# Designs tried in a protein design run: designed miniproteins, single chains, continued (3). Part 7

Each design is a single chain, and the fold is of that chain. pLDDT is the mean over its residues in the fold that is shown.

## One batch from the design tools (miniprotein)

Design m8223
Fold by ESMFold2-Fast:
Structure m8223 (fold): chain A 90 residues (1-90)
Amino acid sequence: SKYEEGVKLADEGAKALVEGNYDEAIKLFREAAQKFKEAGKWNLAAAAYGVSIALEKKDFETAAQALRKLYEMTGSENLKKAADVAEKKA
């Protein structure tokens, strides 16, 4: 499903962020946002897109908040780890 594709892309984006690969993370979260939008999951789409915008601005506080929301909605442990990493950079 488009939802499952979005979750997988967000999980991959979270892994890229934890590794410090910010350009890859931005790309993956934008792709995740598009899949969530196609799935009609607008809250997930907004949060994923919000991560990508915050990372482009180096706004790690906002990125951490958006990653935490994605974690709460999906249960992805990699998203939790990414939120923790972003919080330490804020």
Scores: mean pLDDT 90

Design m8224
Fold by ESMFold2-Fast:
Structure m8224 (fold): chain A 80 residues (1-80)
Amino acid sequence: GAAAVAALNAVIATLTAAVGPAAAGAVVATVLALLAQGATPAQVGAAVAAALLAAGVAAATAAAVAAAVAAVVAIENANA
């Protein structure tokens, strides 16, 4: 729905601001690959956190972004 699209756009904007467009693009690619495999919101969140930590993002920022991405995935799954 419109709320889920707005939440997804907000997450992408936050991710780009936090880690830059190249690292944000890599995280988005990882999320899309996991969703294609039927991954749960929790699995997507864990993968996002791991990718951000590997990119040198602070643990608190990585956790906040991962939680936001997992929430968006959960909203999309609930509205599918």
Scores: mean pLDDT 72

Design m8225
Fold by ESMFold2-Fast:
Structure m8225 (fold): chain A 72 residues (1-72)
Amino acid sequence: MEEIKKLYEELVKIMEEAKGKSSREDTIRYTAEALRIIGDIVDIEFERVKNGENREKILAETKKIYDEVLKK
């Protein structure tokens, strides 16, 4: 779970870094990095489901982390 929180924090950091950038190259780079992080989050959650963890619990915990990171 802490690993997912770190990935969300990295995603927010990348979005903040992109905030002042307007070049096409920067947009492509930051978009690619954001997609990679999102893919990593999905892979971790999917692995938890495969390992027999409750889907409702995974969803609730992921939502909590998302809300914590964005509320700040």
Scores: mean pLDDT 73

Design m8226
Fold by ESMFold2-Fast:
Structure m8226 (fold): chain A 111 residues (1-111)
Amino acid sequence: MKKPKLKVEPVARTVEAYLGEPALIPVRVTNTGDEDLYNVKVEAFDEEGRLVAEADVGTIKAGESKGATLTVVPREVGTHRLTVRATGIGKNGEKAESEPVEVDVVVRPRP
């Protein structure tokens, strides 16, 4: 059955970064289902749909939450919108996927 059993929530909707320095994007992942989920990961995609960051979370038990941090190294100044989602697998191989959320990375030139 394909239905979302995961929720991903960024700690902040906007992250400030400097050009060429790692930007940290902390997120909270919650298993909202009644079944444990395995191989849970969080992925961030750019505006072209390219994977730019990934964090492995592992197992999240039914009703539990885990924190994860995505790391992005900005290549251009300006505001870049990322789409963040979580995915995982149930015990029977059922896929779970969160609703996507947006995070803005505001990149400044180094002082």
Scores: mean pLDDT 85

Design m8227
Fold by ESMFold2-Fast:
Structure m8227 (fold): chain A 67 residues (1-67)
Amino acid sequence: SAADPAVVEEYRALAERANETGSEEDLEEAIRLLARAAGASEEKIEEIIRLVKEGAPDEELIKLLKE
């Protein structure tokens, strides 16, 4: 679950690392972790990563995760 404290902590660690290093890879890993915890398929995870890289708004990402 995306609300799982362990998943939230791992996401925070990856997000902090991405912010610290400017690493697109660390950001991508954080997104994958959160999306998998939300029950997204591999296809949806790839679509979310593509949209994030294109600068899509959070609303579009949340909509995709709910499908």
Scores: mean pLDDT 69

Design m8228
Fold by ESMFold2-Fast:
Structure m8228 (fold): chain A 120 residues (1-120)
Amino acid sequence: ATVTESGGGTFAEGSSATLTGKFSGFDFSKAAVGWFQQAPGKGEESIASISASGTKTGYAKRVKGRFTISVDKANKTAYLNMSNLKKEDTAVYYFGASAISGDLLGPFGIWGEGTQLTVT
């Protein structure tokens, strides 16, 4: 199984960005997917997750209302739409997927290589 992230770069404070995670090589109907943030000097934090059906979502408190996760089941692609970016959003973002359906924000067995997002 593979995951691939895109959409990182340098963005102005108050702007919007969309991160894209593509996944392959597992049964998407059983997958949960999510985004993890690793800010400078901090450990990895789960910030957003969604079940393959799209019926269950989870968000970290600090991004709730600013970030929205969605999934395109047909194209095996998950999106993280990020609005009103803050300097504190500067981090490496990792995309993860689980081959087994879960209902919790938790560790994923499949991780991408990470994408850097910088807010200036």
Scores: mean pLDDT 76

Design m8229
Fold by ESMFold2-Fast:
Structure m8229 (fold): chain A 65 residues (1-65)
Amino acid sequence: DVVAAWQAKPLTAEEYLRDAKLYESRGELEKAIEFYKQALDIDPTNEEAKKRLEELAKKAGIKVE
């Protein structure tokens, strides 16, 4: 398998979800939205990320589809 992945590469969907929640709790809405989008890019079936992203996008005035 191609396992020459360094820490510089993107996180897993699960890790993006975790970090997105941390940024959200810090009030960093832009960062939280960014990380939720990354999680959905990796796993588009993640219902939690979809719901959280939708709520945060409304607060930031950003359209998410």
Scores: mean pLDDT 71

Design m8230
Fold by ESMFold2-Fast:
Structure m8230 (fold): chain A 83 residues (1-83)
Amino acid sequence: SAEVEEQMAYLLQQIDRKYKETGDEKEYLFQENVVLLWALHERTGSSPKELIDAIKALQERVKAGMSLEELKALNAELREQLG
Protein backbone atom coordinates (compact mmCIF):
# COMPACT_ATOMS: atom_id res chain seq x y z
CA SER A 1 0.00 0.00 0.00
CA ALA A 2 0.99 3.66 -0.40
CA GLU A 3 1.07 4.00 3.42
CA VAL A 4 3.56 1.09 3.77
CA GLU A 5 5.75 2.57 1.00
CA GLU A 6 5.68 6.01 2.71
CA GLN A 7 6.54 4.51 6.13
CA MET A 8 9.36 2.41 4.61
CA ALA A 9 10.83 5.50 2.85
CA TYR A 10 10.64 7.53 6.10
CA LEU A 11 12.33 4.79 8.18
CA LEU A 12 15.09 4.24 5.57
CA GLN A 13 15.75 8.02 5.53
CA GLN A 14 16.08 8.08 9.36
CA ILE A 15 18.45 5.07 9.27
CA ASP A 16 20.60 6.75 6.57
CA ARG A 17 20.72 9.97 8.65
CA LYS A 18 21.87 8.00 11.73
CA TYR A 19 24.58 6.24 9.69
CA LYS A 20 25.91 9.67 8.58
CA GLU A 21 26.22 10.61 12.31
CA THR A 22 27.78 7.32 13.59
CA GLY A 23 29.60 5.71 10.62
CA ASP A 24 28.52 2.25 11.91
CA GLU A 25 27.88 0.46 8.59
CA LYS A 26 27.09 -2.93 10.19
CA GLU A 27 24.38 -1.40 12.44
CA TYR A 28 23.11 0.62 9.43
CA LEU A 29 22.71 -2.55 7.30
CA PHE A 30 21.13 -4.49 10.18
CA GLN A 31 18.54 -1.71 10.69
CA GLU A 32 17.85 -1.40 6.92
CA ASN A 33 17.40 -5.20 6.65
CA VAL A 34 14.87 -5.10 9.55
CA VAL A 35 12.86 -2.38 7.71
CA LEU A 36 13.02 -4.33 4.43
CA LEU A 37 11.88 -7.55 6.21
CA TRP A 38 8.94 -5.61 7.72
CA ALA A 39 7.97 -4.22 4.28
CA LEU A 40 8.10 -7.72 2.71
CA HIS A 41 5.94 -9.18 5.51
CA GLU A 42 3.38 -6.36 5.06
CA ARG A 43 3.34 -7.09 1.28
CA THR A 44 2.87 -10.88 1.78
CA GLY A 45 0.33 -10.58 4.64
CA SER A 46 2.46 -12.72 6.99
CA SER A 47 1.67 -12.82 10.70
CA PRO A 48 3.36 -10.46 13.22
CA LYS A 49 4.89 -13.58 14.82
CA GLU A 50 6.60 -14.57 11.54
CA LEU A 51 8.11 -11.06 11.24
CA ILE A 52 9.27 -11.08 14.90
CA ASP A 53 10.81 -14.56 14.44
CA ALA A 54 12.62 -13.41 11.25
CA ILE A 55 14.00 -10.29 13.02
CA LYS A 56 15.12 -12.37 16.04
CA ALA A 57 16.85 -14.86 13.70
CA LEU A 58 18.74 -12.01 11.97
CA GLN A 59 19.66 -10.47 15.37
CA GLU A 60 21.08 -13.83 16.58
CA ARG A 61 23.09 -14.22 13.33
CA VAL A 62 24.59 -10.73 13.85
CA LYS A 63 25.47 -11.60 17.49
CA ALA A 64 27.08 -14.85 16.23
CA GLY A 65 29.43 -12.83 13.96
CA MET A 66 27.52 -12.31 10.69
CA SER A 67 29.86 -10.31 8.42
CA LEU A 68 29.26 -6.95 6.75
CA GLU A 69 29.38 -8.73 3.36
CA GLU A 70 26.66 -11.21 4.46
CA LEU A 71 24.49 -8.27 5.64
CA LYS A 72 25.05 -6.52 2.25
CA ALA A 73 24.09 -9.73 0.39
CA LEU A 74 20.88 -10.04 2.46
CA ASN A 75 20.12 -6.32 1.83
CA ALA A 76 20.46 -6.84 -1.95
CA GLU A 77 18.26 -9.99 -1.83
CA LEU A 78 15.51 -8.24 0.18
CA ARG A 79 15.53 -5.23 -2.19
CA GLU A 80 15.26 -7.60 -5.19
CA GLN A 81 12.25 -9.36 -3.56
CA LEU A 82 10.56 -5.98 -2.95
CA GLY A 83 11.01 -5.13 -6.70
Scores: mean pLDDT 85

Design m8231
Fold by ESMFold2-Fast:
Structure m8231 (fold): chain A 62 residues (1-62)
Amino acid sequence: SEQDKLLEEFIAEVKRILDETTDPDEALKKINELYDKYRPKLTPEQLKRFAEEVKKLIEEKQ
């Protein structure tokens, strides 16, 4: 679905930010900006799912 494609794109961009940004606080700021970019394209439920996936990626990276 289009939503699945958006989720895959979002996760890929989050992974890129985490790989390229060494400062965790700066990475979180960039991820928040990315969230704002995707927010108007997604439902509240999808945004919650994205937040959960992002949290998991951040915890695993650290």
Scores: mean pLDDT 76

Design m8232
Fold by ESMFold2-Fast:
Order: structure tokens, then sequence, then C-alpha cells
Structure m8232 (fold): chain A 69 residues (1-69)
């Protein structure tokens, strides 16, 4: 799905401890290709990812939530 493709592209971004404006802009570009319904689906997935014990997964989720309007 397009939502899964957006997640895969987001995971390719090397996220450090803090998100840079460039990383957030790149994520916004990725999510800009999604419909409002797909953005809601991605937002729900990102919220579930925040509950993960994996720190890298939590960072990606946080960055996605910053990028989604």
Amino acid sequence: SEVEKALEEAKKIELGRYFTPEQVAKLKEIVSKLTPEQLEELRKIAREMLKSPDLETQRIAGALLLAIP
C-alpha cells in the first residue's frame, strides 16, 4: 500500500537523538503523496509505533507525527 511505502521511505532516513528541520521536511515530502484517509491510517500506525520498546521505532514514529499535518 502507499502507507507501507511511506513507512519504508521514512525508515531510510537516519534519525539521530534529535530531528533536524531537513529530516522533518523530507518526511513531509514523503507524506505529501498520501490522501487524507491514508494520512489518518499512517497517524494511527505511528501512534502504535510509539508504544514499541524499540527506540529506533519510537524515533521514526515521533518524526512521522511531526511531519503529518
Scores: mean pLDDT 78

Design m8233
Fold by ESMFold2-Fast:
Structure m8233 (fold): chain A 99 residues (1-99)
Amino acid sequence: SSTSLVFTDPETGEKTTVDFTVDEENETITVTVSNMPDNYEYVTVIATDEAGNQVTKKIKNGESAKLPVKKGTTYTIEVIITNKEDGKKYKAEPLTVTL
């Protein structure tokens, strides 16, 4: 399965897209970041399972990372974007993904 999250910059209206591709058999979620404006450094993705175990990756625009996950588990996915100019962090609405 796949899902997408769009972060909208509250000042400019510019959109960053974060795509999640779930591979249950290989127990991975591939996260791809695209269209991120130049004033952002990276997206931090945090996947938390039902027991509170976390996997964290930092992903730059145009890059992908694989999150190791477990089949039969529900993850809360948090996405945080970091501004280059002021170092401020903006958090998107959490996603829920079940493998």
Scores: mean pLDDT 82

Design m8234
Fold by ESMFold2-Fast:
Structure m8234 (fold): chain A 61 residues (1-61)
Amino acid sequence: SKEELEVELLLRQELLALHPGKLVEEASDEEIREAAERVREEFGVDKELVEKVVERLLKER
């Protein structure tokens, strides 16, 4: 969905800010979850939506 794509873009942005030069595909579960927590804090995104995007990204590795 559009909302999931927007959350994914925000998560990728936060991951890049926290770990410069690291792509989502190269990130650990912990690093992805850290970026997801930042998305929740900074943008007030629903926990369920963020968790759905995190689970999809972890599965795609």
Scores: mean pLDDT 80

Design m8235
Fold by ESMFold2-Fast:
Structure m8235 (fold): chain A 78 residues (1-78)
Amino acid sequence: MLVEEAEKLIKEGERARKEGNYVEAARKYYEAGLLYYEAGDTEKAAEAFRKAFNSLQEAGDDKGLEEMQLELERIFGG
């Protein structure tokens, strides 16, 4: 189920973040957010995307932040 797969990705992201791999954590959180969105859980999707943004900020990945913002606008902005 999409929600169960998203929950697994959140746990993998938390592990990556604890290991100091913020870029990997952001990728896992972003993937989880997309799965929550597809499942219709918009609140958990928003939380996962927020975690991804925070992880990219911790990594200093300005390009990744811009790319994620553009991708989310493409998906949600129409």
Scores: mean pLDDT 83

Design m8236
Fold by ESMFold2-Fast:
Structure m8236 (fold): chain A 111 residues (1-111)
Amino acid sequence: DESLLQQAKDYLESAKKELDKAGELIDKAERLAEEDTEKAREALLEAVGELGRAIVYIDKAIELAKKNTKNKKERDSLLEEAKELLKRADELAARIGEVQARIDAREKEEE
């Protein structure tokens, strides 16, 4: 059962790294949206990819944590962390939508 909790921890750490990368790519896309809409779109596409991977890792961590029946405290801690990471993912998804709308508006002005 320890191996399931360790795997869940490893997936949550991977999810954190992908969420951090997604955030950096969104920040890059926001800066580029006023200067180079094509590069901004590339950065957003990469951010979507990183965000998608993070969600997969979080879901896998939740699945593994829920299989643990012996260490309730550690399981509950991992599930709480997964919930916070899903909240971060939702916030990043909203930011991606806002930046995409900004890029679309800029391209329409240049047509």
Scores: mean pLDDT 88

Design m8237
Fold by ESMFold2-Fast:
Structure m8237 (fold): chain A 92 residues (1-92)
Amino acid sequence: SEFEKLVEEAQKVIDELNTLIDELRALLADPRATPEQKALAESYIDGLRTLIDALEEAIKNKDIEFLKTVLELARQTIADVRAAIERLRAAM
């Protein structure tokens, strides 16, 4: 079904969001990170967690249209956060 395929895609996206959270947590633990870089990393972690919660809620409610909307937002956010992590690492 369309819903089952979207759930499989959502699980992969959740796994990628969790990987980015782990990378941002590593930045928070880096003694070279400035307070401003740490605050930015914490802000990204909060945003990624919000997306995971939204994806899980959409799956729980079987809300196909909401799931599609959150998946699109999550994919865009992943690209933006990945670029931000690279810039933060380069600045250290």
Scores: mean pLDDT 90

Design m8238
Fold by ESMFold2-Fast:
Structure m8238 (fold): chain A 101 residues (1-101)
Amino acid sequence: SMREKLKEKILEEAKKLLSKEEFEELEEFLEAFEKNPEYVIHILEILTEEHPDNAKIYLYLGIAYLLSGEPEKAIEYFEKALELDPNNELAKKLLEIAKKL
């Protein structure tokens, strides 16, 4: 499926750019997301209200919306992640991927 191909591409880019610990955290996030996508998005949206300056929450929201087939929303969240953390290479790569969809 398109979602499986996007997931594989995200993991491929993440493996190149993230530490082992950060990569394992992303894998755990993806497992939780696959089990209940709507719930994970809802929790992340609450976390943006509680921690508005945490770039990682916006990165994960971007990934969640990208895998949900909403690339326009994913772009907004990746741009927010980059506003907060301009050197986030994973967010930059995922933004490029989202813009090509």
Scores: mean pLDDT 89

Design m8239
Fold by ESMFold2-Fast:
Structure m8239 (fold): chain A 83 residues (1-83)
Amino acid sequence: MEKIREGIEKLRELGYEDSARALERQVDGLEKAIKEGNLLEAEIWAAFAIMVASLVEKYGSPEAQKAAKEIRDAVVELLEKAK
């Protein structure tokens, strides 16, 4: 979780405010769904977060691409550990 939030703050610092806000909401939804044991909702929130991070990896600056990759990898790991 900390690593995901660090990556989101890095994107915000780099000027990707809308992407950072979307990812923050998606990750908050993912964390809540995992705590509730709702794997369907966890998968949905993770899918949205992975999509946003993947788009930043394709179209962002090199620094934004690195932060987005770290967010995506950490979201995948968090979701897999919840299963």
Scores: mean pLDDT 87

Design m8240
Fold by ESMFold2-Fast:
Structure m8240 (fold): chain A 81 residues (1-81)
Amino acid sequence: AISPAQQAFIDAVQAVVAKVNPALAEELRARLEAAARAGASMDEMVDLAHQFLGDAVAEGRLTREQAIKIANEIEDIYAKF
């Protein structure tokens, strides 16, 4: 099961990404929820989110500037856990 802390992290990350690209936000949410259900730690979920952002830049779905801004917001979210 996804813990309340993991769910709060996923919801906050999804909200940040959705401001830029709602479809990417839903894809990342699904991937983070799957990882959490598979027993991923919070650190592993943060690493997964950063990898996903890098892939989105490589695919042309995010600019480098958008990905850096989102990555910084994810770190700010994670710092509160």
Scores: mean pLDDT 88

Design m8241
Fold by ESMFold2-Fast:
Structure m8241 (fold): chain A 68 residues (1-68)
Amino acid sequence: LSADAATAAAVGAADAAADGDGPEGSRKNWYQGALAAGGDEEEAREAGEIAYRLGGKGGSVTLAQLAG
C-alpha cells in the first residue's frame, strides 16, 4: 500500500507534494475524517481511495471540508 501510494503521489499531483504529505497523506486523512464524521470502516476506506486517486492535496484542506 505505502509503495503504491508513493507511485500515485508522483503521478497524481505535484501540488499534493507541495503540501508535504501528498496523496498518501490525503488517503489517510480522508479515511480518518470519514470515521470521525460517523462513517463506517468500509465507507472510510472508499473515501480514502477517492482522495488517493485525486492525487489531491495532503489532506489538510480536504479534511477540514469533511470535518466542517
Scores: mean pLDDT 52

Design m8242
Fold by ESMFold2-Fast:
Structure m8242 (fold): chain A 86 residues (1-86)
Amino acid sequence: MIQELIEATEYAAKLSGLAAKYPEKRELIMEAVRLATLGVIYKSSGDYEKAAELYEQAAKLMREAGLDEEAERLEKLAEELRKKAE
């Protein structure tokens, strides 16, 4: 629980830092962060299908920003959530 919260906070800080460092990509990165945050909220409410859709949308924006590694991470999270929705 505590470790997962630390990892989530570090990930959000990393993405926000990338938005500040690359202002030309800021809009895409910040929108992806917003969608991923909504995904966390839906996951917490038990709506795993909606959470998976939001993570997939965030991953698409990360690929458009050229952040393929971050996009792959979000895609894996979406896949795990879809398995839980079954």
Scores: mean pLDDT 75

Design m8243
Fold by ESMFold2-Fast:
Structure m8243 (fold): chain A 66 residues (1-66)
Amino acid sequence: MREEARRVAEEVLKRLKEGVELAKKGVEELPESVVEEARELERRFNELRHLLEEEELKKMLEEAKK
């Protein structure tokens, strides 16, 4: 379970970093497919909160914002 949770967390963080970079580059309009993917990521984050300590998840999110 923890190994799977860690893998999912890494994928979510990677995609989150890509989203942050797109926002920083000032993409004027995001395709609907990207918006839907963001919603899926939010859903997966909610699941990960139950598997991981909130403190660990918050630390990972802060690193993704860099």
Scores: mean pLDDT 64

Design m8244
Fold by ESMFold2-Fast:
Structure m8244 (fold): chain A 77 residues (1-77)
Amino acid sequence: MAEEAVEALEAGDLEAALRAAEEIAKQNPSYRPFVEAARTALERGDEERARRLLAEIAAGYAKQQGDEELAARAEAL
């Protein structure tokens, strides 16, 4: 989930990153408002805002899972 989101963001695939973030929100509903904000940004063509929100979701969840290297990769996006 977090790795899939980071890989999608690194590839520039915001739709794939959003799908991975939706799976994160299913596991931890506290991410749901951030996923909805990212979806809204994409629907409005604000790709920069969507990238930042999706990277923040991936970084937060990676830290929650104890994956500090993956979190650092997400924070570098």
Scores: mean pLDDT 85

Design m8245
Fold by ESMFold2-Fast:
Structure m8245 (fold): chain A 88 residues (1-88)
Amino acid sequence: MYKLSEEEQRETALAAAENIKKAIEAEKAGDKSKAASYASAAGILAAELSLSGYDEMAEKINEAIKALNAGDLEKAEKLVEEVKEKAE
């Protein structure tokens, strides 16, 4: 099973948060294709966290992606800040 170290898990969570932030910025700019690409990248990182046993963080990242896809950018921004704070 592919398992990240605790340090790698934190780095992966921060990378996912950064991708969601870029996806939110792309959505605000009207670039749906770019937003979808960043959201997809964040989803892959969430899957890596889940495979490593960091399910709570993976769930929060996926919830942020769902909020983004629903057009709830305020909820997505709140969730991405929670991911960043928990990963620090």
Scores: mean pLDDT 83

Design m8246
Fold by ESMFold2-Fast:
Structure m8246 (fold): chain A 77 residues (1-77)
Amino acid sequence: MTLEEEIERLEKELAENPDNAVTYIRLAKLYFEKGEYEKAIEYVNKAIEAAQHHDPETREAIVKEANKLLEEIKKKL
């Protein structure tokens, strides 16, 4: 499966469950791997926003992962 095929699959998952913060993080990681840092940042921000509507434990886990990914993206800019 190509990187583009995996992105398409995750975008389809978001259409079915737009509050899935984990899917936004997965998309951010794939765009980071592809070198599309601006899109990776966009999806990280969407993940943090979606996580605000979840329980505190899930929100904390997603925000921690999002911040870690943002620092990795920042190193490439």
Scores: mean pLDDT 82

Design m8247
Fold by ESMFold2-Fast:
Structure m8247 (fold): chain A 62 residues (1-62)
Amino acid sequence: SELVEKSQELVKKMKELIKSGKSYEEQAEEIQELLKEEKYKDYFSVKPKEYIQKVLEQLEKL
């Protein structure tokens, strides 16, 4: 499904940001801006930075 494909793209981007050495705050800001893009806004709501930061922290532990 298209939702699965977009979810995989988003997770890949999150993993790239985790490896970048940027702070979680900077990573969350970049993901929040990505979610505002036309290709994602139909599949995902724009989440608060604090929520995105927690997702990034949990993803790094996996």
Scores: mean pLDDT 78

Design m8248
Fold by ESMFold2-Fast:
Structure m8248 (fold): chain A 85 residues (1-85)
Amino acid sequence: MEKAKEEAVKLLEESQKEFIRLAEKHGLDVDAVREELQKAIEAAKAGNFDEAIKHLLRAGDLLPKEAQPRVIGTVLRIVGLELEA
């Protein structure tokens, strides 16, 4: 379980950097994106992968269409970690 939490947190932190960059590039609400991603990271740290995915998807709703493949990819990787945990 602990290794799965660490991997999920790492994935979300790496995704956060890219998503914040895309939000800035498109003039979107960077603070709102950051808030949802921080909630996703905290949920992952707690081992609550369902909540982490919900917050990641909420961040995705705030991001441009260009970000959607990365959002979906990150969700699928977290789902994979949850299924092995």
Scores: mean pLDDT 83

Design m8249
Fold by ESMFold2-Fast:
Structure m8249 (fold): chain A 89 residues (1-89)
Amino acid sequence: GKVSVSEEEVKDAILGKKKLPFLEEAKVVKEDGLYYPYIAFKPEYVPKGSSVFTANTLQPLLDQGFETEEKAIEAAASLLTFLLSTLDF
């Protein structure tokens, strides 16, 4: 089934302020001076037909890094909200 979530809820999850039912883990990692958003889906919430996302595996949401942690969080929130609105779980 589809999951509905706001960008603010995703931001709070990445900042460790909230746990979302579809995520095992979410965080920002700083590598080589850039910030990368990482997520891990719970097994029951891996998008059906996806070859990109795997259950319980912490992985980068985007191949590119961002200048600030704030920009990385904004990009992650927008992308996850979009993906969850279009993909079937």
Scores: mean pLDDT 71

Design m8250
Fold by ESMFold2-Fast:
Structure m8250 (fold): chain A 76 residues (1-76)
Amino acid sequence: SALIEEAIELARKAMAASLRPELIEKGIEYARKGEIEKAIEYLEKALRETQAAAPSPEVEEAVRLLEEAIRLLKSL
């Protein structure tokens, strides 16, 4: 699915500025397997922990990318 591929690429970009890149990696793994509910769960965990970080342009961009990736997966 083009939406899954786009969500994966957005999540990959967020890894560089995330406090929990391993949660994003798990979300990507589940998305590739077609386990969308689990993918969303892990990406939402990564989003919450990234939002709790000290504010910076990089953190704000990672939050935005994760929110868009989650939105695309939820649209399936």
Scores: mean pLDDT 86

Design m8251
Fold by ESMFold2-Fast:
Structure m8251 (fold): chain A 55 residues (1-55)
Amino acid sequence: MEEIEKLEKEADEAEKNGDTVRAAQLYMKAASLAMEAGDFEKAREYGRRAVELRK
């Protein structure tokens, strides 16, 4: 979970800085780790954010 929190924080910072590509990559990685942790709701949330940022 600490690894996921770290990625989420870095993704949020990248998004606030306007680096949407980096933010999307970090959200995708966080989603992958959340899936491995069995947190499917968090994985879905991060995946959705990543897709929205790549629009």
Scores: mean pLDDT 80

Design m8252
Fold by ESMFold2-Fast:
Structure m8252 (fold): chain A 55 residues (1-55)
Amino acid sequence: SMDEIKRLQERLDELSERLEEAVRNRAPRSEVDRILEELRRTARELLRKQRELEA
């Protein structure tokens, strides 16, 4: 649904901000890796949902 796509886009924006903040503050690699994993998972989910709407 469009609502799911919007929520995933909002989550990507939030995670991107967290990543920038973590890098700026020199956070531990484990924290940066966790954020990157969440970004990859969310981006993959967004792509899947967009494809479902096109099919």
Scores: mean pLDDT 85

Design m8253
Fold by ESMFold2-Fast:
Structure m8253 (fold): chain A 61 residues (1-61)
Amino acid sequence: MEEYERLYEEAGRALLAGDVETARRLARQAKEVGEKLGMSEEAERRYEQLVAAADAVAASA
């Protein structure tokens, strides 16, 4: 649980810094951890939201 939240927090910070590639990598790792914890639906939803946000940041850069 702590690793899952830490990875998403770090992904969000990377996104705020404009580091889209780091944000995508960390989001993917968080999704994998969440799936292993039995949180597949939540992990998929958070991953999709963060990837969409990262795509928006990349498109506006």
Scores: mean pLDDT 80

Design m8254
Fold by ESMFold2-Fast:
Structure m8254 (fold): chain A 56 residues (1-56)
Amino acid sequence: MLEELEKEVKANAETDPEKARKLLEEGLLLKVEKEGVLDLEEVKKRIEEEKAKLKA
């Protein structure tokens, strides 16, 4: 499931960057939930870093 979201994020980053950001945000939240770590502030920082990478 997470791998599928990551693939969609990369595919949409070229065609629809706004949708890619939304998928990335959901993917990171699912990853944190799976690992059992619910530090929301740390997750938000990771989301911002990944969004910056997509924009670059």
Scores: mean pLDDT 65

Design m8255
Fold by ESMFold2-Fast:
Structure m8255 (fold): chain A 92 residues (1-92)
Amino acid sequence: AEELIKKLKELLEKAREALKKGDIETAEKYLEEAKKVLLELAKKLGRELEAEIVVGLADIQIGVGKVIGDLKGGLEKAIDLLEEYVEELEKL
């Protein structure tokens, strides 16, 4: 689990840095990789349903951002949600 947590944190940090630079495409790429790693980690911890809900909520934030013309804000909220959930998984 520790290696997956480390990889997940690195991917989320890279997504956030890309977003700060206005590189939306790179931020989306790292966020998609982070979602996959999160689901793998959660499955190993017996929390796959919870992780699927969190990923779904992140996807909703991105979708809302696209609709209102604030994709950067949607991606930022998605990254925040995944980072908060990773912190909760570390407490296990």
Scores: mean pLDDT 86

Design m8256
Fold by ESMFold2-Fast:
Structure m8256 (fold): chain A 58 residues (1-58)
Amino acid sequence: MEAAAKVARHELIREGEKHGLPELGREYAEKVAEAIRAGDYEKANEIAREFMELVRKS
C-alpha cells in the first residue's frame, strides 16, 4: 500500500481507539485506504470527514 494510504489508515484507527470506537476506526480506515488507492481523493476526504464527525460527536 502507498505511504499516504498507510498513514491515513493508521490515523483513523488511532482516532477510533481514542474515542472508544476501534472497530469503526478500522472500518473507515479500510474505506479511506481503498479510495486513496483508486486515486479518488475526493471520496477519501468525504469518508474521512464522515468518520471525524461521527467520533467527535461521540
Scores: mean pLDDT 77

Design m8257
Fold by ESMFold2-Fast:
Structure m8257 (fold): chain A 80 residues (1-80)
Amino acid sequence: SAALDELEKRAEEVLRLAASTLPRELADRVARLITEALRAAKRGDYKKAAELLREAAELPGLPPEVREKLLELAEEAERL
């Protein structure tokens, strides 16, 4: 679906931002949760995808920009 393709594209943008701005350990934790969220979305579990993205947004030490983008992804997943 076009909406799922857009979610994947925006998730990739957040992954690139995290990789360029976060310490490696924190970037890995964010990447893991985003990957699990995309797997949930691909199987049609949009509620679980949104929950995982909100969990990523609550990780300690995240810059506000990364947190905000993760919350935006969660809202997009909930609308699928």
Scores: mean pLDDT 87

Design m8258
Fold by ESMFold2-Fast:
Structure m8258 (fold): chain A 58 residues (1-58)
Amino acid sequence: MEKAEEVKLAGVESNGDVKAVAKKAIELGLPEEKVKELEKKANGDGKEFLKLVVKELL
């Protein structure tokens, strides 16, 4: 399954926008609660958030 790659593409297309990556992660099956936890850990850093989401989807 290439869910991690789809999230990476969403990050590139949105210039690392946290909201766009979060929406894609939820569409790909991550629980909304988990996405919120990862957003807190990334502390507003879109690149760090993308990295955390990709790891969670692997």
Scores: mean pLDDT 76

